# Designs tried in a protein design run: designed miniproteins, single chains, continued (2). Part 84

Each design is a single chain, and the fold is of that chain. pLDDT is the mean over its residues in the fold that is shown.

## One batch from the design tools (miniprotein)

Design m6901
Fold by ESMFold2-Fast:
Structure m6901 (fold): chain A 69 residues (1-69)
Amino acid sequence: RETVLVRVRGPGLPPVDSEPNLREAEGIKEEVVFDGVRVEDVPRVMQEAEDRYRAQGRELVLTTAPTVP
C-alpha cells in the first residue's frame, strides 16, 4: 500500500531528534515527521497535527511526500 510522510514545520516546535539539519545555518527549522502514514489516513493525521499544535498558538506548514520503500 502507498504511504506518505507528513512533515509539520513551524516556529516554536520542539526540535526533532537525531542530527541537526545542516541547512539550519540559514534559519532554525523545527520539524515533526510522521512516517508510514497511509494515504487514506493523511487527512486525519494532518487534522490531528493542526488540533494539537495550533492550539498552542504555533503556525504550521504541513507537507506530504510519498514514502519510498
Scores: mean pLDDT 52

Design m6902
Fold by ESMFold2-Fast:
Structure m6902 (fold): chain A 100 residues (1-100)
Amino acid sequence: MEKLEEEAKKALKEMLERLIKENINVELAEKALEAIEKGDWEKLLELLLEMAPEIAKLEGVSLETVELNIKILIYSFIDPEEAKKLEEEMLELRRKRLEE
């Protein structure tokens, strides 16, 4: 619902602000913040996926985990059914990582 969209925007802004503070991909992070303000979710998704390797390094998690989390977060308020499928993919990936 509407509250989920606001929470998703806050989470994304916090992540982007952290990248800017750490001086990582500042130009892309600024464009992503502008995309959030304009409600351009498709452009935001593209920019976040482009930054995903640096986010993964900063957060200390796998690239696949970051990419799935970004997609789940954005689709959770745009397309909840797609978000559910991505959540299942994340659970499978987590189980495979536990094997190693």
Scores: mean pLDDT 76

Design m6903
Fold by ESMFold2-Fast:
Structure m6903 (fold): chain A 65 residues (1-65)
Amino acid sequence: MDEVLDELARLAQRVPPELRPLVGEAIKAFVNGDLEKAIELLREVMKHMTPEQRAEAERVIEKLK
């Protein structure tokens, strides 16, 4: 759990400030056990990421499952 949260926090630091609220909502969904919502929110953020950041986000999604 904490490892996934740490990776999500790092991802938030790497995205533009405008996308950080979406990462925050994904973290909230994950903490509340709403994995489907967390994954959907991460996929929305991924649309605005570099290929390297998308690969990191996909790794986090795999850990959420």
Scores: mean pLDDT 75

Design m6904
Fold by ESMFold2-Fast:
Structure m6904 (fold): chain A 70 residues (1-70)
Amino acid sequence: SLLDTLSPETRALLEEAKRRYGVTEEQAERVVALVKAGRGSQAGALLIHAGVPAELAEKIIAGLEAEFSS
């Protein structure tokens, strides 16, 4: 799973989005895949559409972008 490759901090943010805002495992995997492909704006839009607050969505995308920038 792409989620298993993430840092504990970034994974914790995605787990919060799943617990508090109903993001599914499939949606979380898609978000990670989109950011890895350089499509962070689309990944952010998916999180917002799923009901994730903008501040949390921005933190998730920033964390994922930092992990895949190297």
Scores: mean pLDDT 84

Design m6905
Fold by ESMFold2-Fast:
Structure m6905 (fold): chain A 68 residues (1-68)
Amino acid sequence: SRAEQAEKAREAMLKGGASEEDAEALREAVIAGDATAADNALVRAVSKGEVSPEAAKEAGRAVHEALG
């Protein structure tokens, strides 16, 4: 379900070093079915240097399973 993948994406972001704010923004975008907002949230966290490349890839995989 989208909710399940949203939680996986949030968890991957937090484990990778993202802030609660950025992780929750990704979760909300996935639940809303908003692929553009989800991509923007991932790009923002990566651009800040908050998350490892591995964590970003794991979160992106959950987004793809939910929305793509």
Scores: mean pLDDT 83

Design m6906
Fold by ESMFold2-Fast:
Structure m6906 (fold): chain A 80 residues (1-80)
Amino acid sequence: SMVDQMLAQFRQWLATASVGDLAIRLGDMIGWAYDNLSRDELLAFLRELRGMLAEAERETGDPILRGLRESLERSIARME
């Protein structure tokens, strides 16, 4: 599915991109999801991205990744 392709792409970016590039790419990916996914699909997608960011944050301790994760958690909470 397109969602699976987007999640695989983000996982690749987590391995290869700078944190600054990740922030921009995450924004673009969230924008795509808002335009293309139902509410329930969007929530599931955001939760998957949050999980990936939490794992990367745990591995690196990067405060930008923490900020991105916290932002996603707030977005998820507002939609629930």
Scores: mean pLDDT 84

Design m6907
Fold by ESMFold2-Fast:
Structure m6907 (fold): chain A 80 residues (1-80)
Amino acid sequence: MEIIKKLEEFKEKVLNDEADTADQLEAFELMKEAFKNYNPSLGDKLDEAAKAALELEKLLLKKSGVLDKELEEYNKKLLE
């Protein structure tokens, strides 16, 4: 599937620290496309494209520090 190949290419770019902002934006569009065909009524059974998109999303969040920033905001509210 063409979308899976693209997601794997972006995952490799992220791992090699070669992904720029344009690559990240295109990756988000591909992830949206993968999730459009996701059927949650199948429970935890994801199609291969949705699984690849989730793995890429985790890498992008980890690299960008978005998850760390969200955790910092949560801790800051607790330390009021």
Scores: mean pLDDT 62

Design m6908
Fold by ESMFold2-Fast:
Structure m6908 (fold): chain A 82 residues (1-82)
Amino acid sequence: DMEDLEEAEKALEEAEKEKDIEEKSELLGRAAFYAKRTVLNGGDKEKALEILEKVKKRVEELGGEEGAKSLQEEIEELKSKL
């Protein structure tokens, strides 16, 4: 759905501007959630996967290595489903 993609893009943009690590982590999680929904609902898969890759990079930068690994596994699964 185009709306889910727009929510993912908005959350990622807000996360990049956020200075509070807890709020930034919440916004990154929101971006990942809506990007995954975009893929599963038959939306713009390429753009949604690009957002998930950016979220993964930001999670890694925050020291969330396990979270980034989990996101990588989810990205690979989403790529294999379509």
Scores: mean pLDDT 81

Design m6909
Fold by ESMFold2-Fast:
Structure m6909 (fold): chain A 66 residues (1-66)
Amino acid sequence: LHGVNEIVEKLKPGDEVALYVSESASPEQKRGIRTLIESKGAKIVEEREVPDSEIPNGLVTVEIVK
């Protein structure tokens, strides 16, 4: 899942996710993304910061691992 819109639309309760956040993301943006994922009922099982060049069109990529 790439970007906030896909996370909101496609993430389901009980999903386990690996979170990849841009290194350029502010602390507030990172907190907001974690809160958003948790509010959808998903569990973050891995979190990594990645260069902006590795994130297509956005701030965040999420991989559903379950």
Scores: mean pLDDT 75

Design m6910
Fold by ESMFold2-Fast:
Structure m6910 (fold): chain A 83 residues (1-83)
Amino acid sequence: MREELLRRGRELLARAREIRDFLRLANAGVALPQERIETLGRLHLELARQARPTLGPLAVFVLLERAEELERKGRELIERALA
């Protein structure tokens, strides 16, 4: 259904935004919130372990790729819903 595609697309974009916000804090050299690391750890266990106390370059790269993937998929679903 159109509504389901739109909802899922928006959820993917919201998750991508959360990753982008997390990376912005990491790039600014700010201590990463533990709750944010734990949330990502439920989806990416290796990244959560590597992110203590600072986010490693590999983790940054993987999170960027993940955010871009979610953004692409989210936009595709929304475009399909509105077609």
Scores: mean pLDDT 67

Design m6911
Fold by ESMFold2-Fast:
Structure m6911 (fold): chain A 60 residues (1-60)
Amino acid sequence: MSTREHLLAAVDRQGTAFARDVGKALKASGDRDTAERIVNLLREAGRDEEAEAVRRSFEE
């Protein structure tokens, strides 16, 4: 399973709670580039709510 497919499966199973945790983890590490790539990946896959959850959790 690719990283993309694994991420999408986890998001579909756990919803925005998982997305929030991903955003918080990336904020703690300061990895903005990875956060933006994950947000874009989720938006391209049609998971707009989860993409916004990652983005907001990274900023807050």
Scores: mean pLDDT 80

Design m6912
Fold by ESMFold2-Fast:
Structure m6912 (fold): chain A 70 residues (1-70)
Amino acid sequence: DEIERIQALAKKAAEAAAELGADEALVKEFERLSQSTDPSAGKRFEELMRRLLASLSREDRARFLEAMAP
């Protein structure tokens, strides 16, 4: 299920972002998305990912992407 996949990715992103000391408000948005059943969750996830990656240093971005790898 696409929604379940987005929820799992959002939970993983929230955990990885928190570990890196990312903006608490952004981490909380990923946490909310991990519980969302909204059909727009995929679009919201993409928006939050763009904002997160833009806010991280090159080194932290690499660590985050490694944490998100399958």
Scores: mean pLDDT 82

Design m6913
Fold by ESMFold2-Fast:
Formats: structure tokens, sequence, C-alpha cells
Structure m6913 (fold): chain A 84 residues (1-84)
């Protein structure tokens, strides 16, 4: 279903961001690591809230928005790592 695909895509994006942060932790400042960890924690909390509170097209739209936000986080992590 579209809902299952959207959930999987959002979960995979969050996991990619978490793995990227873990691998590059030593290249980032303590402050940057905390900011990215907090953002990822909030993304996971939002994912669980969406899964619990929404259904159908509204769930798919919310998850697509979350995936784009997490992709933005991945890009920010990559940019900060590149500067190191």
Amino acid sequence: SKAEEAIKAAEEAIKEAEELLKKNREKLSEEQVKEFEEALKRARELLEKIKKELSGEELVKALEKLKKQVEGLIKRIEEEVEKS
C-alpha cells in the first residue's frame, strides 16, 4: 500500500541520517552532534505520532513531508562534515 511504502521510506531516511551521523561523529563539534541528535529524535517522535494519529492520504502526505525534512538533515550533516 502507499501508506506502507511511505512509512518504509521515512524509516529508511531516518536510519540513513542516524548512520551518517554515527560514522562522522568525530568530524563534528559536540554542539553540532547534539543538534543533529535532537533533530533526529524529534523526527522519530513525529514518525510515531503520524503512524498513531493519521491514516490514508493524510498519513502519506505527512510522511512525505517528514522524509523531505530528514533528507534536508542528511544534506546539512554532509555539508558540516565536508567543512571539517
Scores: mean pLDDT 87

Design m6914
Fold by ESMFold2-Fast:
Structure m6914 (fold): chain A 86 residues (1-86)
Amino acid sequence: PEVSAEELVAFLQANPELVDRLEAELAEARANLDALVASADPAPARELIERHLEAQERLLEAARAGDVEAAAEAMEEVRRLAKEIA
């Protein structure tokens, strides 16, 4: 059972400290992107990881704004890109 966008937005808005932590983790991952792809072919792997980080950033931004529609779109993109990376 997947969490709905409405439920995720409500949960994240109720837990702003968690959103701050997740944003910090995404910023750290982005800063370490070169290291994350250092052992792989950088061209396709870097692009997919970058897009996945961007989708997660959009999800957190949508949650902060209470934009359920934007959050739903970002959740789908995160799930899609996660499957492509795996």
Scores: mean pLDDT 77

Design m6915
Fold by ESMFold2-Fast:
Structure m6915 (fold): chain A 62 residues (1-62)
Amino acid sequence: MLDNEAGAKEGAERAREAALAGDAEGMDQSGVGTIARNNLDEASAKYVGEEARKAAAEAGLE
């Protein structure tokens, strides 16, 4: 995946996997942190953040 939107979706998926595994640190680093470092637009960053938070809530991590 080469564009920023594809990167944001990949980050969200990694964050979701980490959250479901009970790894809050991995969730932050693999999803939200990576997107922020890559300087994606606000819409992409927001999308990743929402997906990561949803996955964390489902895993009970908040």
Scores: mean pLDDT 56

Design m6916
Fold by ESMFold2-Fast:
Parts: sequence; C-alpha cells; structure tokens
Structure m6916 (fold): chain A 93 residues (1-93)
Amino acid sequence: DIVKEIKEAEKEIEKEPSEENYTRLIKALLEGGYIKLAETVFEEAKKLNLLSQELYETMIEGYVKNGKLEKAEEIYEEQLKLGIKPGERFYKI
C-alpha cells in the first residue's frame, strides 16, 4: 500500500530528517505517481543539504519511469554541476 508507505516515511522524516528518510519518501511518492509532491520534498532536502548520489538517482529513475525524460535530464545535469558523482549507468554516455 503506497499511501501507507508514504505516511510512514513522512513520520520518519519528522522524527529524523536524514538523507535515507528523504530518499525513501521521494521513492514512495514517485512510485505512487505524486511527481509534484516528490519535487517539493526534493527541494526541501536540497535546502537542508541532505543530498546524495542515491537521492539524485532516485529522482532521475522516478522521472524516467513516469515519462518525464526532460526533467530527468535536468536533474542529471544538476547532479554533475554540484559534483555529486552520477551512477555507473550514466558514466558511459
């Protein structure tokens, strides 16, 4: 149940705002098709400086799965600009 998973992830962030908990919430939102909410949560994680390769890859994967290829490219470029190392699948471009 994706809605239950989203609510549980939100509670975990309230208790402990961490890269892992933000990544989990964003992944659940993207799997549920809540793209705009996932974008809002991602921007919040950026402001808190809770950025990781895994978080960026989760966002890129979610965009690709939802057919948002242009947005996936934008996030990939942002990852490179910030010096956060892209995942292996993107290095061979």
Scores: mean pLDDT 76

Design m6917
Fold by ESMFold2-Fast:
Structure m6917 (fold): chain A 70 residues (1-70)
Amino acid sequence: SLVEKARELIQEAKKLIDENKPLSEVIRIVREARQLLEQADVSPETKLELRKELFEVLDKIAKKAYEESR
């Protein structure tokens, strides 16, 4: 299902950040996960939970980008 693929992509993005992979690859995966989540026919509660996880990943990306710009 779309929601299962979105969950897998979110977990992959978290792993890539922890492995210090290029932020461009992490951002690409996050964008794909967001697109799948928006198309998924699931409850608002499930979408909110997954959006929260996406925001956590985006926050980590922003922090790493800020550190790398210094």
Scores: mean pLDDT 81

Design m6918
Fold by ESMFold2-Fast:
Structure m6918 (fold): chain A 83 residues (1-83)
Amino acid sequence: MRLGVAMSGLTPEQAEELKKLGEKKGGIVSVSQGLSNSVVVSGLTKEEAEELKKKGRELGGDVHVGSLVDATNGLPDGPDSVG
């Protein structure tokens, strides 16, 4: 089963730490930088997603876990999903 983790409200240092953890687990990592930093990691197993969720929450980020399509951010809402 493949899962993704979206984490937002991060500092640049927190975003780098989460990016490195996601890459170490063989996930596909996307980083957005702006007023706040966000990291999305997809292609994870359930256990890998839980580890990233725990780390993201420990760093004080907003963490969302769900099914992500093609290593992009977004949650599918059935066959006519918004990606």
Scores: mean pLDDT 70

Design m6919
Fold by ESMFold2-Fast:
Structure m6919 (fold): chain A 92 residues (1-92)
Amino acid sequence: MEELRRELEELAERMRELGRRAEEAEAAGDYGAAAEALEELARVGERRVELAAELAELQGRPEDAEKIRREGAAAIEELRRRAEELRARAAA
């Protein structure tokens, strides 16, 4: 339990840093760097969703776990789609 919470905290910090990096890169017109940051954010987010859902199940909240997986999958897909759009801009 405590190990999962600590890992979730570390992943949340990593996601905040990656989101900031993507935003700064996009603002600077570096679409390639922004795409890389969002791709990494999606990977880290995927791991966080898995652990958050597992924690919810261990806490006796399986409905929350299902919601976390469902909403998390949608958010990760959106990040990957955004990264593809930025990657296409970088290649143009």
Scores: mean pLDDT 87

Design m6920
Fold by ESMFold2-Fast:
Structure m6920 (fold): chain A 71 residues (1-71)
Amino acid sequence: MEQEIEVSLLMMHMNVSKTLNSKPKSLKEIDNDIKYYQQVIDYADQGLLPQSVKDEAQKQIKKLEEEKKKL
């Protein structure tokens, strides 16, 4: 708790670096995950997976899209 000020400064520095240059591929990784869940939805639509799995996949896609919006 006492090092919250130092942690805050470091996190701001690291977050700026992360967004600008450190992890530009994080968007690509999120896109890959979305693509994976899209395939799960397609399989469920074909009757290979139950609709409950499709709902779960849609929920995960929404979460990933929210993270993508932050980047």
Scores: mean pLDDT 65

Design m6921
Fold by ESMFold2-Fast:
Structure m6921 (fold): chain A 102 residues (1-102)
Amino acid sequence: SLEEEYQRAKREFDEAKARVDEVISKMEELAKKYPEFGEKARSLAAQARDAVAGMEETIAQAEKTGSLEDVVRAYRFAAEALRRLTEQGEKAIDEMKKEAEK
């Protein structure tokens, strides 16, 4: 049912958001451990928080103006965007760690 798709899409978004929150925490810890990357890591963490807020706003707008199908699409789009952000963030963390440990 569309209601079951809604619950799945919402869960996928919540899971993707949790993974971004983990990346943000790792970036903040990296900034404390390697002060030379502090500004870069904090900037990336702030950008990740802004991206999450932007996706939540997109979902809120779909809930306000759209059909349930529009809301499901918004959640799926947001989840995919946050999954890509997690991948990019993890790569940035790995690169900063490798540079710091040279």
Scores: mean pLDDT 89

Design m6922
Fold by ESMFold2-Fast:
Structure m6922 (fold): chain A 81 residues (1-81)
Amino acid sequence: VEEEERKLLEETVKKLKELGLDGLADLLEKSYEDSNGDLIAALNTALAYLDYIKDKLSDETYKKATELLNEAKEKVEKLRA
């Protein structure tokens, strides 16, 4: 479970960087570290920040980033079930 969550974190960070959201990707990694490996808490922090900066992003980028973070969150919840 822990290795699978780490891989999911790495994949999500990579995809966020591919969208040009390097700051959000760095925040996700830092939030994961700061939460002692709570990926759900880290993803929720990233989602809150994404909503805060939404006016600075294109609608397409905001939608793709939101979908990525929510998909990652759903995958973590399934791993913990």
Scores: mean pLDDT 82

Design m6923
Fold by ESMFold2-Fast:
Structure m6923 (fold): chain A 93 residues (1-93)
Amino acid sequence: RLEELRERARELGREDAVAMLDSLETLRDAVIAGLQSKLKLEPAKAQELVDALVEALLEAVELYLEDPENPENLARVAEMEAELKAKFEEAVA
């Protein structure tokens, strides 16, 4: 879960990962609202789609926390977050 990864990042002294997880939580809520509003998706379907994508990002962050000395992993997670935002914007355009 998001909270478990946040606690793990804090234990490892990775404030950058904590900030990333906080941003991801905010992004999840905004995207669900956007899908419900723009695509008129049933709330359960919108949440299911976003949850699947958020889970992929959380797994990427977990992988980064396994090797906290590798800044490339965090950069990749940030890139994936940006790509996710772009894809949702394209889908609702």
Scores: mean pLDDT 68

Design m6924
Fold by ESMFold2-Fast:
Structure m6924 (fold): chain A 95 residues (1-95)
Amino acid sequence: SEEAEKLIEEGKKLAEEAKQLAGQGAPFSKVVELYKKALEYFEKAVELNPGNKKLIEALEQFIKDLKTILKLTPPTKELEELLKRAEELLEKAKK
């Protein structure tokens, strides 16, 4: 749906902003909040249009980026929770 496409684009923009800020050494709390907001947009998109290829690709990229950050930072419960939540959402999106 048009609504799902808008949510996917909003989620992608927030995730890209979080990734850029993480690379620039921004406060970790801000990076986490942006990733959390991005995931909330993807969750809404899954509810509206599960099986959307663009959503699946966006979630796969989101998961890849979170795994990369987790390898480079001390263990962060909030990021670990977001990663698990994103992986569960990807499984729902593929159904």
Scores: mean pLDDT 84

Design m6925
Fold by ESMFold2-Fast:
Formats: structure tokens, C-alpha cells, sequence
Structure m6925 (fold): chain A 67 residues (1-67)
């Protein structure tokens, strides 16, 4: 799962990266989830995908509150 998340981020696959981050959060891997949400938000912003960037940023903020 973490390896799939890294691949999605490297490929710029924002949708897949958010999906993997959500699964990591569900498993209690909050630090990995935060890492992937944060990386995905940056990539989505670079792609001009404001909706995905906002979703990733909001999820990153929620995960930070749990750590």
C-alpha cells in the first residue's frame, strides 16, 4: 500500500494517491497518510487541479490534528 502510494505520487496520479492515503488513514498509519496527502496537495496544485488540492489539504489538516 505505501509502495503503491509512492508510485501514484511519482506518476502524478492525484486520484490514486488520495485513495491510497485514505486507506492508510483507515489502517491507523496517520504519518504515511499525512505524507501522501501533503505530497498530493502540492502535485494537484502544480497540475491546476484546485478541487483535488483542496480535498488533499483538508484531509492533511484533519490527520495532523490526530498526530
Amino acid sequence: LREEGRKAVLEGNVEKAIEIAKKLEEQGDLESALEFYSATALIARQQGNDAAAKEAEENAEKVKAKI
Scores: mean pLDDT 80

Design m6926
Fold by ESMFold2-Fast:
Structure m6926 (fold): chain A 87 residues (1-87)
Amino acid sequence: LEEEAQELVERAGEAARAGDVETARAHLAQAVALTRQVIESIPDEARRAEELAALDRGAADAETVLDIMAATGGDVEAAQAALKAAA
């Protein structure tokens, strides 16, 4: 599951670099779902809660990047500038 999630993250990155934001979002969503399954198997409740919160923050940040990429027509430089302005 963790290895499969990592492969999906790599595919999402490839799609994003190619300007295919829709495919990147689909792969990211699958990777997040698989990573959540791995985290939910953690027996320590405190550690599990911390890792889930980190996953949710990371997923939200990645979705924001993809939203900016879609809005800028895949212009990575413009997307980076917009992300910096939104911080």
Scores: mean pLDDT 74

Design m6927
Fold by ESMFold2-Fast:
Structure m6927 (fold): chain A 89 residues (1-89)
Amino acid sequence: MEEEVERMKADARAAIPRLRAQMEANRADPSLSEAERRVLELTAEAQLEVARRIEGLTPEQLPEFLEEVARLEEELKAKTAPLVEEALA
């Protein structure tokens, strides 16, 4: 469990700068519609929040954290679904 959490922290530390670079690229992309840009921003913000939480995670908190992540993913889908429909229309 401790080894698993340390791997997650290493992955999160590697992902954070990539996510930030992708967000900056998306914000600067004039070919994206407002709906597309908003979906990408909400998705990247959620991924950054998860990565930051992983940095403070203890092995004892892992089961509760995974359940919280699943809930956050469901909330993200609910928030982005109407924007995705708009972008595809």
Scores: mean pLDDT 80

Design m6928
Fold by ESMFold2-Fast:
Structure m6928 (fold): chain A 76 residues (1-76)
Amino acid sequence: SDEDVRAQAEALLTLLKSKHPEVYEELLKIVEENKENEEKAQEKIRETLIKHGVVKELSDDLLRAIYELLLEELEG
């Protein structure tokens, strides 16, 4: 469900904030630098998480939830 996907995204971002804050800051920077291009921001987020070994693969639904949570952090 959308609620389960959002909960997974929140858990993953909480883990990054506590264990890999440098990766979390890199994700925020990606979203900020690509505010006019959601597709590019999401692709860079996916690449960053895979590169740092955070995830092996990432579904489009989970990726979108991660992107939306990062936007909320920057806009709140």
Scores: mean pLDDT 86

Design m6929
Fold by ESMFold2-Fast:
Structure m6929 (fold): chain A 80 residues (1-80)
Amino acid sequence: MLSEEEIEEEIKLFKEQLETLLKTAEKMSEEERKEIIESLKELIAQLRQEIEENKDDPVKKELLQKLKELLEEAIKKLEE
């Protein structure tokens, strides 16, 4: 099981990966960006399912919610 410190680390790493992806996407074609958006939407669907499955673990649920929010923000930036 992930500790609270490990969860904070995961969020930071995920945020850094998304920031790198967004920077790389500035050089991508519209078609390539659409493929990334599709992939991120699939991840959001998976995270929604995991949130429901982890209803009894408030710390993990909070982590999954934050990851979902970061993905939704990244999609919004890619669509702009």
Scores: mean pLDDT 78

Design m6930
Fold by ESMFold2-Fast:
Structure m6930 (fold): chain A 88 residues (1-88)
Amino acid sequence: MMSLEEVAELLLEELRRRRPDGVVSAAELEEIVRRLKEEHPESAPLLEGLLGELLLAIAKSPSGRLTLEEIEEVLRETIELRKKAEEK
């Protein structure tokens, strides 16, 4: 089973590959995560968790979209929070 960091990197690489303009909407993010869950079903719970955090960030975005840089930041923060919780 992949780690949260490996799943986050997989998602970020797929987003970069499919969105060369560097901007992602909620619908595009959901479609990409759906495909990744089909390819990596063992990582589906982690992918769903990351999707939830990213959709929340999109909802708070003034444009209703996230740049790849903003996605990378959200993923980084999510990983750090999970690591901090596991250290306690």
Scores: mean pLDDT 80

Design m6931
Fold by ESMFold2-Fast:
Structure m6931 (fold): chain A 79 residues (1-79)
Amino acid sequence: MQQEKQNVQELRKTTLELLKQAKTLSQKASIVGDFVFALTGSGGRSREVRAKILNGEMNPEDAIDEETQRRLSSLDALS
């Protein structure tokens, strides 16, 4: 339980650092999509979040924070 939460936070930190290095919106969308897939195992959810970023419906950092909160809340509910 604690290890899974630590893994989520470490993945979030790594993803935010990759976002800082990304130069284009497409690169940022791909980075966030990979993060979502790593958290959920869902290619569908990954594509959905990438599409929202590319369409301007969600900024990349907000997407990371929302998906992180969703995953941590899911882990807490199972606790």
Scores: mean pLDDT 81

Design m6932
Fold by ESMFold2-Fast:
Structure m6932 (fold): chain A 62 residues (1-62)
Amino acid sequence: SDLEEFRRLAESLLAEPLSDELLERLYTMAQQLFPDFFKRSREEQERFLRQLLRLAGKRLRE
């Protein structure tokens, strides 16, 4: 599912665990801010998701 793909992408960028509640909220935000999120390039998806994760106060992998 798109949610599972989104979770895998988010977890690959994170240095810490991601709760299911936060994942659902970030997924909803991504859909609202970028309705075509999954049609964008992998690089654009990662750049956007990094911004959302930072806004959520999460630490990213270097």
Scores: mean pLDDT 80

Design m6933
Fold by ESMFold2-Fast:
Structure m6933 (fold): chain A 89 residues (1-89)
Amino acid sequence: SLFIKSVSNSMPKIVAIVPKELLPKSMESVSLSSKLGVDLSKTNSLDESIEKSKKYLIEELLKNGVEKDVAEKVADVAGESLRKTLLES
């Protein structure tokens, strides 16, 4: 699956920046946002799909207690991984 590949490629960078206690919920949110981005890319532009995926991820991370600066960095890392994965498919 494309979203699984994207998540796996982003995981080492995300693990380095997210607090360990928030990591399981954060990785769940990354997986859901990456799946959303893949699904959106079927009917939307690549840029629109990545930006909507990133926005969803930031909102979910904030709800789970991740600080805004960390949430934005996680979304950038996950979004870059998703973009690269979709371009290479």
Scores: mean pLDDT 88

Design m6934
Fold by ESMFold2-Fast:
Structure m6934 (fold): chain A 94 residues (1-94)
Amino acid sequence: SELEELAKKLAEAIASLDLEETTEQLKKFMEVAKKASELEVGRAVALLGAELARLGVSKEGADQIAEKLLEAIKNGTDPEELAKELIEIVKRNS
């Protein structure tokens, strides 16, 4: 549930195009995700995608964001650089 609450906050930050808040929420999400099971991470990322869609991001944009986030969790991508990429996806898909 902590990951699910973080996923909702992250979706709101991304959809608002707030780079600073998105970076902060990504740091929190990725730290908790490192300690969570693959199943818990998958559920939280699916919830993130659903929340982004409810906030007006296209399905294609939400799917791209989910894929980028899963890749970043595996590869240890810098949260600030990831935040910039995710915001750019929203701008192209809104």
Scores: mean pLDDT 86

Design m6935
Fold by ESMFold2-Fast:
Structure m6935 (fold): chain A 92 residues (1-92)
Amino acid sequence: MSVEELEKLLKEGVKRVLEANPDLSEKEALAMIVHQALLLAGVSEEEATEIAQEVYKKGSFRYAAELLKEKGVTKEDVEKAIEEVVRVVSGE
């Protein structure tokens, strides 16, 4: 899976999350998706939280995509993470 494919998927995911909850920022939506994708890939809660905070600070889709690829996150993990985050933010 290419970094470019992951970056596009993250951009689409952030758009969907913001449509479900417009009070969120792009950086918050991106960090939520990254956190959930890392957890689904088997990364610990502590490490996933630290990584998500760094993604939030950077605010970069490319940085997030490169980091997810380095951690062995699959396209399927990111797709599931997007669905779960949309479910959580739309349920409130």
Scores: mean pLDDT 87

